# Designed miniproteins, single chains, continued (3), part 93

Each design is a single chain, and the fold is of that chain. pLDDT is the mean over its residues in the fold that is shown.

## One batch from the design tools (miniprotein)

Design m11224
Fold by ESMFold2-Fast:
Structure m11224 (fold): chain A 99 residues (1-99)
Amino acid sequence: SAMEKELEEIYKFLAEVEKKAKEAIENKKETPEDIAAVMGAIKAMEVGAEYVKKNLETEEEKLKAIRDVYEAVQKGIEYAKNNPEEAKKEIEALFEKLK
């Protein structure tokens, strides 16, 4: 079905972003693509955390949550690619707050 294909593409994309973000953090890589992957992962966690606070009971609510995470990751990646120095500063500031 079209919905199953959409979900498979979203999950594959999110898994690739997570893998690249983990590799960038573990190996201290700071290319624009590495910064974009880390920003994407951060946006996934921020939007995902907001949905964890909600009691999602319907398939429609769950699909909306997955799509919202996907959109946030894409926007985060695009922002970081267009603003690599500012994205790097924001990531560094976030990691300092988590210490």
Scores: mean pLDDT 84

Design m11225
Fold by ESMFold2-Fast:
Structure m11225 (fold): chain A 79 residues (1-79)
Amino acid sequence: AEEELEKIAKEADEVLEEFLSLNPPEEELKKAHEIAGSAQQEIAKILEESKDKEEALKKAAEIMKETLKKLKELLEKVK
């Protein structure tokens, strides 16, 4: 569970690095930060409130997968 979350996080970081390398407009940069920030807040709440850490990590992985998908869509729009 943790390994899967870490792997997805690395993929998200790679997508963000590629996105930043394209020098996107500030408007698109703000969207990327909002997407990432919202996911981080949601994951933090799940991890803090959940009594079962393994279930929390699985939910966090699902949120990260959806976040990665949104970041990839944003990257495609800038290209």
Scores: mean pLDDT 78

Design m11226
Fold by ESMFold2-Fast:
Structure m11226 (fold): chain A 87 residues (1-87)
Amino acid sequence: SLKEEYERLKEEFERLRERVEAALARARAEGTLSPEQLREVEILIGMADIYYGVARLLASKGKYEEAVELLRKAIELLREALALLER
């Protein structure tokens, strides 16, 4: 069901968000990224957090199809952030 898909994607987002946070902390500590790259990562994370928040609000209203679409976008943004952090 869309509700089960939403719950699975929510768990995926939360795990990925934790991984991104750890990778960002490491990148900051090691000085491996330029200020411009750090700003790009922070923007991607911020956008992902906004999509996640809206997805949760939509799910609370039973709008699981829209919530799933926004969670997929949020996860894609976090994957892009992680790719920048792990390059």
Scores: mean pLDDT 90

Design m11227
Fold by ESMFold2-Fast:
Structure m11227 (fold): chain A 83 residues (1-83)
Amino acid sequence: MNVEKAKEILEELIEKAKKKELTKEELDKAVEELNELVKNSNVKELEEMLDLIDERLPELPEEAQLELEIVKAMIRMKINIEK
């Protein structure tokens, strides 16, 4: 469920970016939703979310890539704590 939600959030960001309709508020909201999923995910879900973000990252504009790199850092940190 959490991985599926993360995938949907990423797909929405990519589609909005392609249409040049990705606002800062929509990016911030998506990052907040991703951070909440990270907080509520187990290690396996976190590893899958990390892979999804890495795979999709090049399709996003630079500003969104920077925000998602922070999300990736949070995921890696949580995996290391839970290990």
Scores: mean pLDDT 82

Design m11228
Fold by ESMFold2-Fast:
Structure m11228 (fold): chain A 76 residues (1-76)
Amino acid sequence: DALRRARELLEEAARALEEGDAERAIELVKQAMRESASQPVIAEGVAAALRAAEEGDLERAIRLLRSTAQFLSQVL
C-alpha cells in the first residue's frame, strides 16, 4: 500500500532530521511525495514539509512530517 509506505517514509524522515541528517530526510520526503501523489491532501502536507526542510526550518519540517504521518495513520 503506497500510503502505508508514505507514512513509514515520513516517520523515518522526521527521525533523520532529529538526528541532524537533513540530506537523508529530504530524500525520504521526496520518496513519500511519490507514494502519496494520488492523495492531494497528503501530497500538500508532504510538499510543505519538504519546503520547510529545504529552507532550514527543521522544527517546522519535523512537525509537518509528524502531523502528516499521524493523519495517514487515521486514514489507513
Scores: mean pLDDT 79

Design m11229
Fold by ESMFold2-Fast:
Structure m11229 (fold): chain A 55 residues (1-55)
Amino acid sequence: MSPLEKAKRFVEALGFTVPDSVVTGEQIAALPEATRTALVFALRDNGVPEELLRP
């Protein structure tokens, strides 16, 4: 499972909704602030540098 898939499942378990189409940093930046913050944090925790998540 990719770090992105792990992060999405983690934030969904916290009660957030992340569309399956969201795979790029630009798409992540377009998410609601709370969902975006949780997903970016989860991606960082799974070893994805924040620089790679920039649009």
Scores: mean pLDDT 71

Design m11230
Fold by ESMFold2-Fast:
Structure m11230 (fold): chain A 68 residues (1-68)
Amino acid sequence: SEADQIAAYARIAEAEFRRHAALLSPEERAQVEGLVAAIRAATSVAEAEAHLRRLGDVLRRTEARQAA
């Protein structure tokens, strides 16, 4: 169901947040926490996917900063 898919995306987002938590700045942490909440509150799969993609972008920027 759509609800099950949204819940799965929220679980993925929470797992990614936990893995990266120590590497996030306070601003990045607040942004990621907001995106996780937005995924949980999503009213469509497309909305949840858009938030998950944005969360991925934040984490990729964090990783690039740590690698530099």
Scores: mean pLDDT 85

Design m11231
Fold by ESMFold2-Fast:
Structure m11231 (fold): chain A 60 residues (1-60)
Amino acid sequence: MELSEEERRIIGTALAFASKGLPSIDEELAAKIAEFIKALFGVEVPVERVLAYARELEEE
């Protein structure tokens, strides 16, 4: 599944804010990040997409 450039920017911003200091993201934190994205950006991102992008960012 492909993430749009906007989805990547939104998720990246939320991850930088919500997951600061954590080595990896589990499903519980990904769900909280999805809620944060919904509240802050008004977009609904599936938890699976948050997890997928977080795993990409773990390695760079």
Scores: mean pLDDT 66

Design m11232
Fold by ESMFold2-Fast:
Structure m11232 (fold): chain A 72 residues (1-72)
Amino acid sequence: SMEAYVKELELFFSTESPDDISARAKRMSDELKDSNPEASELYYKASDAAAEGNLREASKYIVKGFQLVREQ
């Protein structure tokens, strides 16, 4: 389920630097901005959430962004 993936991703991210998570989400946002603007926006929000230390919100946005990319 999406909720299970969010929890697993949040736990994984707890072992990483918030700055590193933020930077990776920002790179994904930049890569998707022309091909999938909706997914790009979600990864941008994930980057902001991670920078604030909100790993749960970051994980939710990343899972949603990934789902949009898979639907293309």
Scores: mean pLDDT 82

Design m11233
Fold by ESMFold2-Fast:
Structure m11233 (fold): chain A 96 residues (1-96)
Amino acid sequence: ISEELEKLLELIKTEKNEKIIRLNIGLLAALVRNNVLTPEQLEKIKETISSMSKEKQELFLEELEFMLEIAKKQNFPQERIDQLQELIDHTREVLS
C-alpha cells in the first residue's frame, strides 16, 4: 500500500493530462476507501495536495467528493469514509 500510495501521488503531481490525473486521483481515493491509512500516510497525501497547482487541487476535490458519495452509498466502514472526508476538508481549506 505505501509503495502504491507513493507511486500514485508522484504520478498525480507530475502528470499534465487531465483524464490521467482524474484516473489516478480515483485510484488514490479507492486505496483510501479500501484501507485504513496511518496518520503518516494521510499527512503525505495532504502535503502532496497542498504542493499542487490550484487546478489539480480542484480536480482532487471533485474526484474525492464523487468517491465519498460512492463509499456512502456502498456502506463502506465509517473509519474509511472519515478518511475521505478528512482529505476533502483539507483540500477545501487549501483552496480557500
Scores: mean pLDDT 83

Design m11234
Fold by ESMFold2-Fast:
Structure m11234 (fold): chain A 100 residues (1-100)
Amino acid sequence: SKEEEVERLMREAEERVRERAEEEGLSGEQKTILDLALAKGKLVAREAVKQGLSVEETLRLAFEAAKKEAEELADFFGLSEEEKEKILKILEEVEEELLG
């Protein structure tokens, strides 16, 4: 189903983000922010697919929500602009890999 496809792709997103965060040597705080951002993205994705959006539209909205959450959390935790940019870059690269 469309819901199963979205859930599968969001799990792939979590795995890819985790791998890139390790490769880039991100801090524990940066990794926590990525986990929380993707959790927000998954909530948005579940609602979007229930509303009848396409898989592509659902993933775009999920990553938009995840990036916004990551920015807000990075600012809340007092991360530097460089640390915040690394988080956003990982989310953007994974989004492009999944959407093409």
Scores: mean pLDDT 89

Design m11235
Fold by ESMFold2-Fast:
Structure m11235 (fold): chain A 69 residues (1-69)
Amino acid sequence: SASLRARLLEVADLLRQGRYQEALERLEELIKTYGAEAVRAELLALLRDDPDDGYLLALMAGLKEIEAR
């Protein structure tokens, strides 16, 4: 989804700004709205296309932590 992609890039930008707690809250909202599988698929697509792998990998780790709750 183009909308989900844009929102995940906004969350990655929050991480770049050091706004870690806000990034996690936005990630949780996206998982609630779109589902964990859709968010994972879009993060994998972003990791393939986007050179900012460190922040996207951090979001993937956050997704795994939320799923383990």
Scores: mean pLDDT 81

Design m11236
Fold by ESMFold2-Fast:
Structure m11236 (fold): chain A 92 residues (1-92)
Amino acid sequence: MEEARRRVEAYLEAGRLAVLEIALDIAKKYKLPQSEIDALEAQKAALKAKVQELDPSLLDKSLAERISMGWLAQIGLARGLSPEEVLELAEA
């Protein structure tokens, strides 16, 4: 039960990290102000550290896998599913 909650949190944070990595790549490609890029880099470092503490194995997964798992976890929580049911949805 506690483990399921931590796993769901790990998926949500890994998904956020993946979206931020994509946003950072886009920001660099479109040459947004350096101050904005620096802010995104700082957010990325913080999220990466949190994912590493929750479940470092998620850092080895692709961007698409992390986004999918995080998005499904978010939908499950929004629909009022239990942490265990959210994991079944995200890991399907």
Scores: mean pLDDT 83

Design m11237
Fold by ESMFold2-Fast:
Structure m11237 (fold): chain A 75 residues (1-75)
Amino acid sequence: RRELAERVAEAVREKALEYLSEKQAQMIADVTRLAVLAGKSAEEVAEITRKAALMLGASEEQAEEIAEAVRRALE
């Protein structure tokens, strides 16, 4: 559902803003929203989000925390 994708993307954006700029956090949130809308599983969305965070300059630990926001929001 569209509302689920927006909720997950917002959770990811909030967590990413702890470590990254607004623009980078929005890019990660947009990638996450698209993955949810594409019907990917929680683990697939989390992995896509983790990789996007790493590509945008997050550390491995920060990227895992951002990915955990996906898993928590999809519970």
Scores: mean pLDDT 84

Design m11238
Fold by ESMFold2-Fast:
Structure m11238 (fold): chain A 67 residues (1-67)
Amino acid sequence: SAKLEQLQKDLEQEQQQLKELEDWYEKNKETMSPRQLAVVDAALTVLKSGIYFLDEVIQKLQNEQNS
């Protein structure tokens, strides 16, 4: 369905954004203050949570289509 295709595209975009932030974090973490580290950790947690939620919604819609 068009809605499933859009959600899959959104998931791919969020996964790419997470990868870019993780790569940036690994490169810069040694120069960060504890406060900056906490902010980046919070941002990573939010992105991971969003990806998890999107994957759950996609799986639910796929299961409904196959039933």
Scores: mean pLDDT 84

Design m11239
Fold by ESMFold2-Fast:
Structure m11239 (fold): chain A 103 residues (1-103)
Amino acid sequence: SLEELIEELGRIAGVPAEWIRDAIRFEDLPAEEGRALVERLRAEFTPEQIRRIQIAASFAKIVASENARELLDALEEALAADPEAPEYVRRMLELARRAVERQ
């Protein structure tokens, strides 16, 4: 399920699942609420932690999309070309791929 995926992404990224859920909703928020979420993130987390939350949210959104397989294939190719890609990103890609295959 999407909820189980979000919890597992949070464990891999080392960030709370609740913030990943909020970040997933970010693009659908009114501007005032989006700004408030960004201010809360900056107050609670380091830039690296915020990046981890954003990346985890992006993977969850990709898995929920109609073109999830094609997007994950493109990300896999991009990460294979980037030897400096962090291990947590590679682990999140593997998790996302498995989530799509469980249909």
Scores: mean pLDDT 86

Design m11240
Fold by ESMFold2-Fast:
Structure m11240 (fold): chain A 78 residues (1-78)
Amino acid sequence: SQAARDRVEREVRELADGMVRDGFVTEEEAQEMIRESVAAIRAAPPSLDAMEDAAQEAMGRQALRVHEERVRREGPPV
């Protein structure tokens, strides 16, 4: 349903906003995570569980990518 999709998309945005607030990602990185996660949600079967699974997998992949890109640019944390 549209309500289920809206809920999962909201949860993704809230989680990404929290990561920006806590300093784990930049606003640009958070927007990319949101974009990829929303695309995954919209490509998923129209069930809450399928949309939540798609969002979790996409967020996890984006978090790993952001970490790898940051290490490549800035080096490992000291």
Scores: mean pLDDT 79

Design m11241
Fold by ESMFold2-Fast:
Structure m11241 (fold): chain A 72 residues (1-72)
Amino acid sequence: DKVREDEEKEARDLALNPEKAVELAKKGEELSPAALREAAKLGTLEEIAKAFEKAGVKEMAKKARAAAKQAK
């Protein structure tokens, strides 16, 4: 399905690019569980959490940290 494929591509792109995740957070959008899972697989959850903390998005930083603990 196009919707599912699009969401998977977005999840992977966000996992590979913490800067894009920060852009979404600044727009008031949250990372999907799929994006967090892809970041966990790629080992980028810590980078994403750090980027959110730097941007001042506390709630998103907490979610990324929780996902990083789940991945360990």
Scores: mean pLDDT 73

Design m11242
Fold by ESMFold2-Fast:
Structure m11242 (fold): chain A 79 residues (1-79)
Amino acid sequence: SSLADALVAAARAGDVDAAIAAGREMIRENVPPSVLRDALLRAYVHMTAEQRRRFAAALLEAAADRPDQRAAIESVAPG
């Protein structure tokens, strides 16, 4: 999706805030868990450990009331 591409582009640019914004929008639009998971895996390869932790924490908060999406985020959590 365009949101997944925007998330990955932000991650590649080192713009964690933009990556978080794109991820939150994917959660709000109720993107399928598999699509969210794939976008996260694509983004993580461009992130430092600190960026991954911050990004994952923000998305887990955004998906607090969406168990399927939360499970997808947790399945690829960076530790």
Scores: mean pLDDT 86

Design m11243
Fold by ESMFold2-Fast:
Structure m11243 (fold): chain A 97 residues (1-97)
Amino acid sequence: LREEGIKAYEAGDYEKAAELFTQEAKRLENTDPLAAADSYGEAAVAYYLAGNWQKAREMAKKAGDLYEKVLGKTAGANYYTAVMLRAVGEALDRELA
């Protein structure tokens, strides 16, 4: 799933990449919540690039919530902010490239 998501992302199929990263995150939620949070973060970036900003925010929130559960409120808020900033940065890089 993750490897397939990365390939979709590299191909510019951001909606498919986001769906694959979301599936990976759901599989990892109970086994490795931090890895699940990372996958939700990648899904958020992919949804943002796909123009699905509502889903991007939902995925970023899920990532932050998982970090909060494991590492505390400050870590969760910081991760949410980092994901959103990464999404904006990726979009700006593609507009300038």
Scores: mean pLDDT 77

Design m11244
Fold by ESMFold2-Fast:
Structure m11244 (fold): chain A 57 residues (1-57)
Amino acid sequence: GAAAEAAAREARLEEAQRIGVRGVITGDKSLLREAARLLESVGEPAAARALLEVADQ
């Protein structure tokens, strides 16, 4: 239901933030790309594009 979908979306956003921070700290481009995919899936395309730009450098 809608509540379960909202909870799943929140969990994905939290995971994306966790992976993204780790990717920035470690310089691991694969983590930045994974975080960007998760951000895009939860409706954060601007944040996803920012991480992809960092990953592509």
Scores: mean pLDDT 81

Design m11245
Fold by ESMFold2-Fast:
Structure m11245 (fold): chain A 92 residues (1-92)
Amino acid sequence: SEELRREVEELAEELETNYKEKLEEVLKEAEPLREELLEKGITKPEEILAALEERKLEILVKALEAGRRLREEYSEELAVETLKEIIELLEK
């Protein structure tokens, strides 16, 4: 039904929005540190990673993982599969 599709769309948007907001927040927090390292002439990724604090490195790793997952999981097919699962649950 249209009502069920709308509810699934809202849930999918909420999940995607929460992940996007979290990713943007983490990236914004890490961005100033990366800019400072680049100003000091540290341009190699290995050197940047070595120069980052343990906490800042963890933030960058989480941001990269979240961005990768969003690209892999974001698809039209995800909404269709979620709809099918909800319909099956409602009929049984």
Scores: mean pLDDT 49

Design m11246
Fold by ESMFold2-Fast:
Structure m11246 (fold): chain A 75 residues (1-75)
Amino acid sequence: SERERMIAGLEAMIAELRAALPSLSPEMQALMEEAIAQLQGILAALRAGASVEEFQAQMQRLQDAIRRRLAEVLA
Protein backbone atom coordinates (compact mmCIF):
# COMPACT_ATOMS: atom_id res chain seq x y z
CA SER A 1 0.00 0.00 0.00
CA GLU A 2 0.99 3.68 -0.19
CA ARG A 3 1.36 3.84 3.60
CA GLU A 4 3.61 0.75 3.60
CA ARG A 5 5.82 2.33 0.91
CA MET A 6 5.99 5.61 2.88
CA ILE A 7 6.94 3.73 6.07
CA ALA A 8 9.61 1.70 4.23
CA GLY A 9 11.02 4.87 2.63
CA LEU A 10 11.21 6.71 5.95
CA GLU A 11 12.83 3.67 7.65
CA ALA A 12 15.44 3.53 4.84
CA MET A 13 16.10 7.29 5.20
CA ILE A 14 16.60 6.99 8.97
CA ALA A 15 18.98 4.02 8.50
CA GLU A 16 21.02 5.94 5.89
CA LEU A 17 21.28 9.03 8.13
CA ARG A 18 22.40 6.86 11.08
CA ALA A 19 25.03 5.19 8.86
CA ALA A 20 26.37 8.65 7.91
CA LEU A 21 26.77 9.86 11.54
CA PRO A 22 30.39 8.63 12.08
CA SER A 23 31.54 10.63 9.00
CA LEU A 24 30.17 13.96 10.31
CA SER A 25 31.72 16.59 12.59
CA PRO A 26 30.54 16.54 16.25
CA GLU A 27 28.37 19.63 15.65
CA MET A 28 26.73 18.08 12.56
CA GLN A 29 26.29 14.76 14.40
CA ALA A 30 24.28 16.58 17.12
CA LEU A 31 22.03 18.25 14.52
CA MET A 32 21.60 14.97 12.62
CA GLU A 33 20.76 13.05 15.82
CA GLU A 34 18.02 15.64 16.55
CA ALA A 35 16.69 15.25 12.99
CA ILE A 36 16.74 11.42 13.29
CA ALA A 37 14.79 11.62 16.58
CA GLN A 38 12.13 13.81 14.91
CA LEU A 39 11.95 11.46 11.90
CA GLN A 40 11.50 8.50 14.29
CA GLY A 41 8.56 10.38 15.87
CA ILE A 42 7.01 10.96 12.44
CA LEU A 43 7.54 7.26 11.58
CA ALA A 44 5.84 6.20 14.85
CA ALA A 45 2.86 8.48 14.08
CA LEU A 46 2.63 7.08 10.52
CA ARG A 47 2.68 3.49 11.89
CA ALA A 48 -0.06 4.49 14.37
CA GLY A 49 -2.30 5.60 11.47
CA ALA A 50 -1.51 9.28 10.93
CA SER A 51 -2.98 10.59 7.66
CA VAL A 52 -0.90 11.60 4.62
CA GLU A 53 -1.87 15.22 5.43
CA GLU A 54 -0.59 14.88 9.03
CA PHE A 55 2.62 13.25 7.72
CA GLN A 56 3.16 16.13 5.26
CA ALA A 57 2.50 18.72 8.00
CA GLN A 58 4.99 17.02 10.36
CA MET A 59 7.63 16.81 7.59
CA GLN A 60 7.09 20.51 6.80
CA ARG A 61 7.50 21.45 10.49
CA LEU A 62 10.73 19.41 10.68
CA GLN A 63 12.04 21.05 7.49
CA ASP A 64 11.24 24.53 8.89
CA ALA A 65 12.97 23.65 12.20
CA ILE A 66 16.11 22.44 10.37
CA ARG A 67 16.21 25.63 8.25
CA ARG A 68 15.90 27.74 11.40
CA ARG A 69 18.73 25.84 13.16
CA LEU A 70 20.99 26.20 10.09
CA ALA A 71 20.27 29.96 9.95
CA GLU A 72 21.22 30.27 13.65
CA VAL A 73 24.47 28.29 13.13
CA LEU A 74 25.41 30.41 10.07
CA ALA A 75 24.64 33.76 11.78
Scores: mean pLDDT 81

Design m11247
Fold by ESMFold2-Fast:
Structure m11247 (fold): chain A 91 residues (1-91)
Amino acid sequence: MVEEARRILREAADALLKAANQETDFDSQVELTLAAMSLIVGAKYLTEENLEEMARIAERGAELAEQHGFTDVAEKLREAAEKIRELLEKS
């Protein structure tokens, strides 16, 4: 479970970093990068007890990506949150 969730979070973080690299506004780029770093740090220190919190962080990242026009990245982050919640249901 934790290993699979960690993979999902790392993939979500990579998507946000790619969005940040495409962003031309510096403040928006910083905001997307900070969201990605939250997922990277969360994945590094991931436990079963914080999976729901990490799903919420991924959902917030999706909202942020969508606000900046990165709809595909937002979809990937929402899918990541859903998959993490599915792992919680199997526990």
Scores: mean pLDDT 82

Design m11248
Fold by ESMFold2-Fast:
Structure m11248 (fold): chain A 86 residues (1-86)
Amino acid sequence: SPSRSGYRITTRDGRSARRTGIQTRRIAREMGADATTRIISDTEIMVSISAPSQSIIDQIGRQIGSLPDTISVTRITDPAEIGRMM
């Protein structure tokens, strides 16, 4: 079964949130994973990632953290919170 985890990403503004969401989906796709993004506020994005392994999800999280508009990345461990992104 594929692994699934989520991230809550804080960005500097709403324009940055949209760009970060696009870049997150691109990073996931390049690594063979699927990512769903939802803009929660002007500075906050929720991300759900499905991948063949947890190590791929962890690598994606590190790449999101190094994006220029990213202030912080927090792993979502609550399955109910991940489910709300659908």
Scores: mean pLDDT 83

Design m11249
Fold by ESMFold2-Fast:
Structure m11249 (fold): chain A 81 residues (1-81)
Amino acid sequence: SDETARLYAETLAVVEEALRLAEEARKDPRFAEQGEELIDQLGREYVGAIAAYGRGNLAAMRERLARARELKEEAERLVRE
């Protein structure tokens, strides 16, 4: 559906931005482990988004977007410190 495609595109954009922030956080030795864990979690959400989109599962796609946003917020907090 158009909505599932839109949410998929938004989820990928959020994951991409969050990955960029997590990579930045990882450069600080104080947050290297936290940044690496965020990268791993974002990778899992990326795979989950592909699977949800492939199945046309709107509910799963909304869950992936919400989780991706949470991970992005966490990455933003780390780079602000």
Scores: mean pLDDT 88

Design m11250
Fold by ESMFold2-Fast:
Structure m11250 (fold): chain A 69 residues (1-69)
Amino acid sequence: GPLTQSQLDRALAQFKRRYPDAGLDDEQIRSLSDLTGVSQSTVRRLARRHGFSGRMTPEQFEELRQLLL
């Protein structure tokens, strides 16, 4: 798979340890898809795999974005 998908998977695993209650809503999934080039369906699959339910705060989302840059 593309390097960005592997980086996203690792970032989500790391982020879940830091923020166990963090989720990813449809808007955040779309934003991550746009940022990373990973399809929305793949982002949703990775989110579910790592237990992201609900949504995260804008502050947490910015931290996640920084992990992907």
Scores: mean pLDDT 83

Design m11251
Fold by ESMFold2-Fast:
Structure m11251 (fold): chain A 76 residues (1-76)
Amino acid sequence: MEKIKELKEKAKEKKKLAEEYLERAKELAKELVASPPDIKKINELTGEALREIGKATEAYLEAKKLEEEAEKLEKE
């Protein structure tokens, strides 16, 4: 039982981390809209936003795996 709780807590932490990465990506996207049309700055901010989205995706996938492992243990 304790192991299932630990897996769920880790999954929750990974989801929170993914949300933090998504919030950073949103903030970068807001800067893109607010910034003057400078191609160099647009490319830099776009690259950073995509990097944060990538990190969020990885964190969500990790959370998904932890949730699936917890579900399997609950069925055992």
Scores: mean pLDDT 78

Design m11252
Fold by ESMFold2-Fast:
Formats: structure tokens, C-alpha cells, sequence
Structure m11252 (fold): chain A 64 residues (1-64)
């Protein structure tokens, strides 16, 4: 669904910014439309790391 497309975009962005761990996880999540719980968890983790812009994007994707 829409979440899968969002995760694919986030994976590309994370890779471009040198965040290989996040890029791999988003690529896997985009393959499964039922990744909402993972998206929410990634948003929370990004927020905890002080990455507010990424946290917002991940939360939006996970809320689908």
C-alpha cells in the first residue's frame, strides 16, 4: 500500500545519507505492506536519536 512506497523512499534517502542500517530495514519493510508496527518503531527510534525530521516521516509511513 501507500506505506510500502513511503518506506522505499525513506530507504533511498537513508542510503544517500550514509545510514545503511535504516536503508536496509526500510527496503525490507517496503516489500511488506503490513509493516506499520515497524514504521512506528523506526519513527520513535529516529526521534530518540534527535532526528526529528526523519521521525516525522517514519511516523507518517507507519500510521498507514
Amino acid sequence: GDAAARYAGLAGRAAAEGRAEEAVRYSQMSGDAGTSPRGTEMGRRAGAEGRGDHAAAYSAAGAQ
Scores: mean pLDDT 59

Design m11253
Fold by ESMFold2-Fast:
Structure m11253 (fold): chain A 95 residues (1-95)
Amino acid sequence: AEAEARAREAIAAVRRMLSETDLEELFELSAEALAHLAGLSEEEKEEFTKKAKELTLSDEEKEAIAARVAANLAALSPELVAELRALWAELAARS
């Protein structure tokens, strides 16, 4: 349930990216989607987004976020994973 709620928030962010043409907003929305997939708190999300924008994330911090995303994706239903994949494919087609 918690992982599903985070996945729905990530899906909402990716859907906003499909209609966004401003590169800074696209970056912020992608950071928001990753933060939701990683299960970050609002405070962790603010720090992550700030460090990502400033390019100050360490390799250890990047690996930790990637591990949290992978673990949370593994806990999701195949249907939610398929919905995320379809939205990312749509973004890739527009990029």
Scores: mean pLDDT 72

Design m11254
Fold by ESMFold2-Fast:
Structure m11254 (fold): chain A 80 residues (1-80)
Amino acid sequence: DIVKEILYIEANMNEEEKKKWIENSTPEQKAVLERRKRGEENAELIKKRYEEDPTPENQRMLEIIERAKKHEKELIEKAK
């Protein structure tokens, strides 16, 4: 599982090791990294949407994103 591998790298490697791993990553690993980058960009757009128009729907979307980020941080911590 490429995602689990990325979480392990984030948990156990320093910044220099991560950069080297990214440079040597396969096309499949790079594709996962690009999808994750787009996910972060989408999360930022959701946050901006809430700041501009704090409707209950936009608040729910923000809460979903925040919950997902918290869950990912917990997975990274457990991969220590």
Scores: mean pLDDT 77

Design m11255
Fold by ESMFold2-Fast:
Formats: structure tokens, C-alpha cells, sequence
Structure m11255 (fold): chain A 65 residues (1-65)
């Protein structure tokens, strides 16, 4: 469901953000979730070390400067 996809995206984004914080000494400063299309969820995690973007159901992730 969309709610499950949204929660999964948020959990993944948070875990990746926390991992980045361990390496860069930064912290997770923000999380934004956007629904694009049918059941497609994009989560953006902002940290002091950079921005991470997760896309579901595409299963893609990227670090965006």
C-alpha cells in the first residue's frame, strides 16, 4: 500500500542519513516525503554532509550535493 511504501521509504532514508552522519560527523536535519505517480514514493533526507534521495518502487538511491 501507499502508506507502507511511504513508511519504508522514510525508514530507509533515515537509516542512510544516520550512516552518512557516522562518516561525515553530520546529523539528519530534515526528511521530506513526496508521492509521485501511483504508489511511487520519493524520500529526501537532508544532512549536514549532503542530501540523500530514495525512490520507491524504483528502488533507486542517490547522494545529491
Amino acid sequence: SLEEAKESALKGAKAMGEGLSLYTGGEVTGVEVKIEGDEKVEATVETTGGTLVLVSPGGASALVP
Scores: mean pLDDT 58

Design m11256
Fold by ESMFold2-Fast:
Structure m11256 (fold): chain A 69 residues (1-69)
Amino acid sequence: MIDRAARQAQRELVRRGYDRDRAYRAGRMAAQMIMQGYSMIQAARRLMQQGFSWREAMTAARAAQQAIQ
């Protein structure tokens, strides 16, 4: 499930012009946090602490949440 959600987030970020490997890392982190019970916003805030922009973080968290739900 995490890998599927991470790849979905990766595809969404790549469509928006982000680097594929960077997008996968963002998607995987977001998917892991959401599966652990964190909200989309909490996942995005954690991604920002890891050096992702707010736009990247929110896009990854939203895509991962949609793939998990």
Scores: mean pLDDT 82

Design m11257
Fold by ESMFold2-Fast:
Structure m11257 (fold): chain A 75 residues (1-75)
Amino acid sequence: SEADLLEGIGRLVELAGKDPSVREKSAEMVLEGAKLLSPELAKLAEEAARIALTGSPEEALEKGQELRELARKLA
């Protein structure tokens, strides 16, 4: 489901915040997942990928948690 995809994307973004060495790989996987989402959710995932790649660790952790919370509400 889209909720399951968004949960996975949120986890990848959180991982980028916890471990800077995986930022590029995390962002790449998030962008691949975004292709499978509705346009509205894809926009959120694309923004999250940018934050995972270029944002602070704190921003990535916060954004990942926001996406996981949204996924729970959509499930």
Scores: mean pLDDT 86

Design m11258
Fold by ESMFold2-Fast:
Structure m11258 (fold): chain A 69 residues (1-69)
Amino acid sequence: IDKVIEEIKKNPLASIKEIAERVGVSIDTVIKAREILLEEELKKYAEENSEQQVAAYEQQMNTWKKLIL
């Protein structure tokens, strides 16, 4: 799962299928890893950045969720 998270961070706009093929895991594993990463990144951004920056990155995170099936 850690390798999946790294691949998602390296290429956040890549499709779930593409990441699954690169890491050699199931699509379901990539979906789960992506949900974990979105929650962790949003939390870290809220702690480190201003409200305006958090709002901008929330919009990008919502785009990532739409790429899940």
Scores: mean pLDDT 69

Design m11259
Fold by ESMFold2-Fast:
Structure m11259 (fold): chain A 75 residues (1-75)
Amino acid sequence: DKNTKILIILIEGAEAKEKGDKEKLEEYIDKLMEILNISREEAEKLIEQAVEGLEEEKKIVGEEKIKEFYNSLKE
């Protein structure tokens, strides 16, 4: 499912950005550009929005529940 792949990329890209993993961040930006056919700047903005969304969600449901959901998408 294209939507599931986009969600995984956004979550992994957001985590890479938070951790300062530049190589992984570049990889996910490239994947997002290919899947959505968007510019690099637009892909970077989506990842920035995902970082903000994950921070808010972690405050509401807790970090462990977010990790469990993310891991279920990889399986």
Scores: mean pLDDT 72

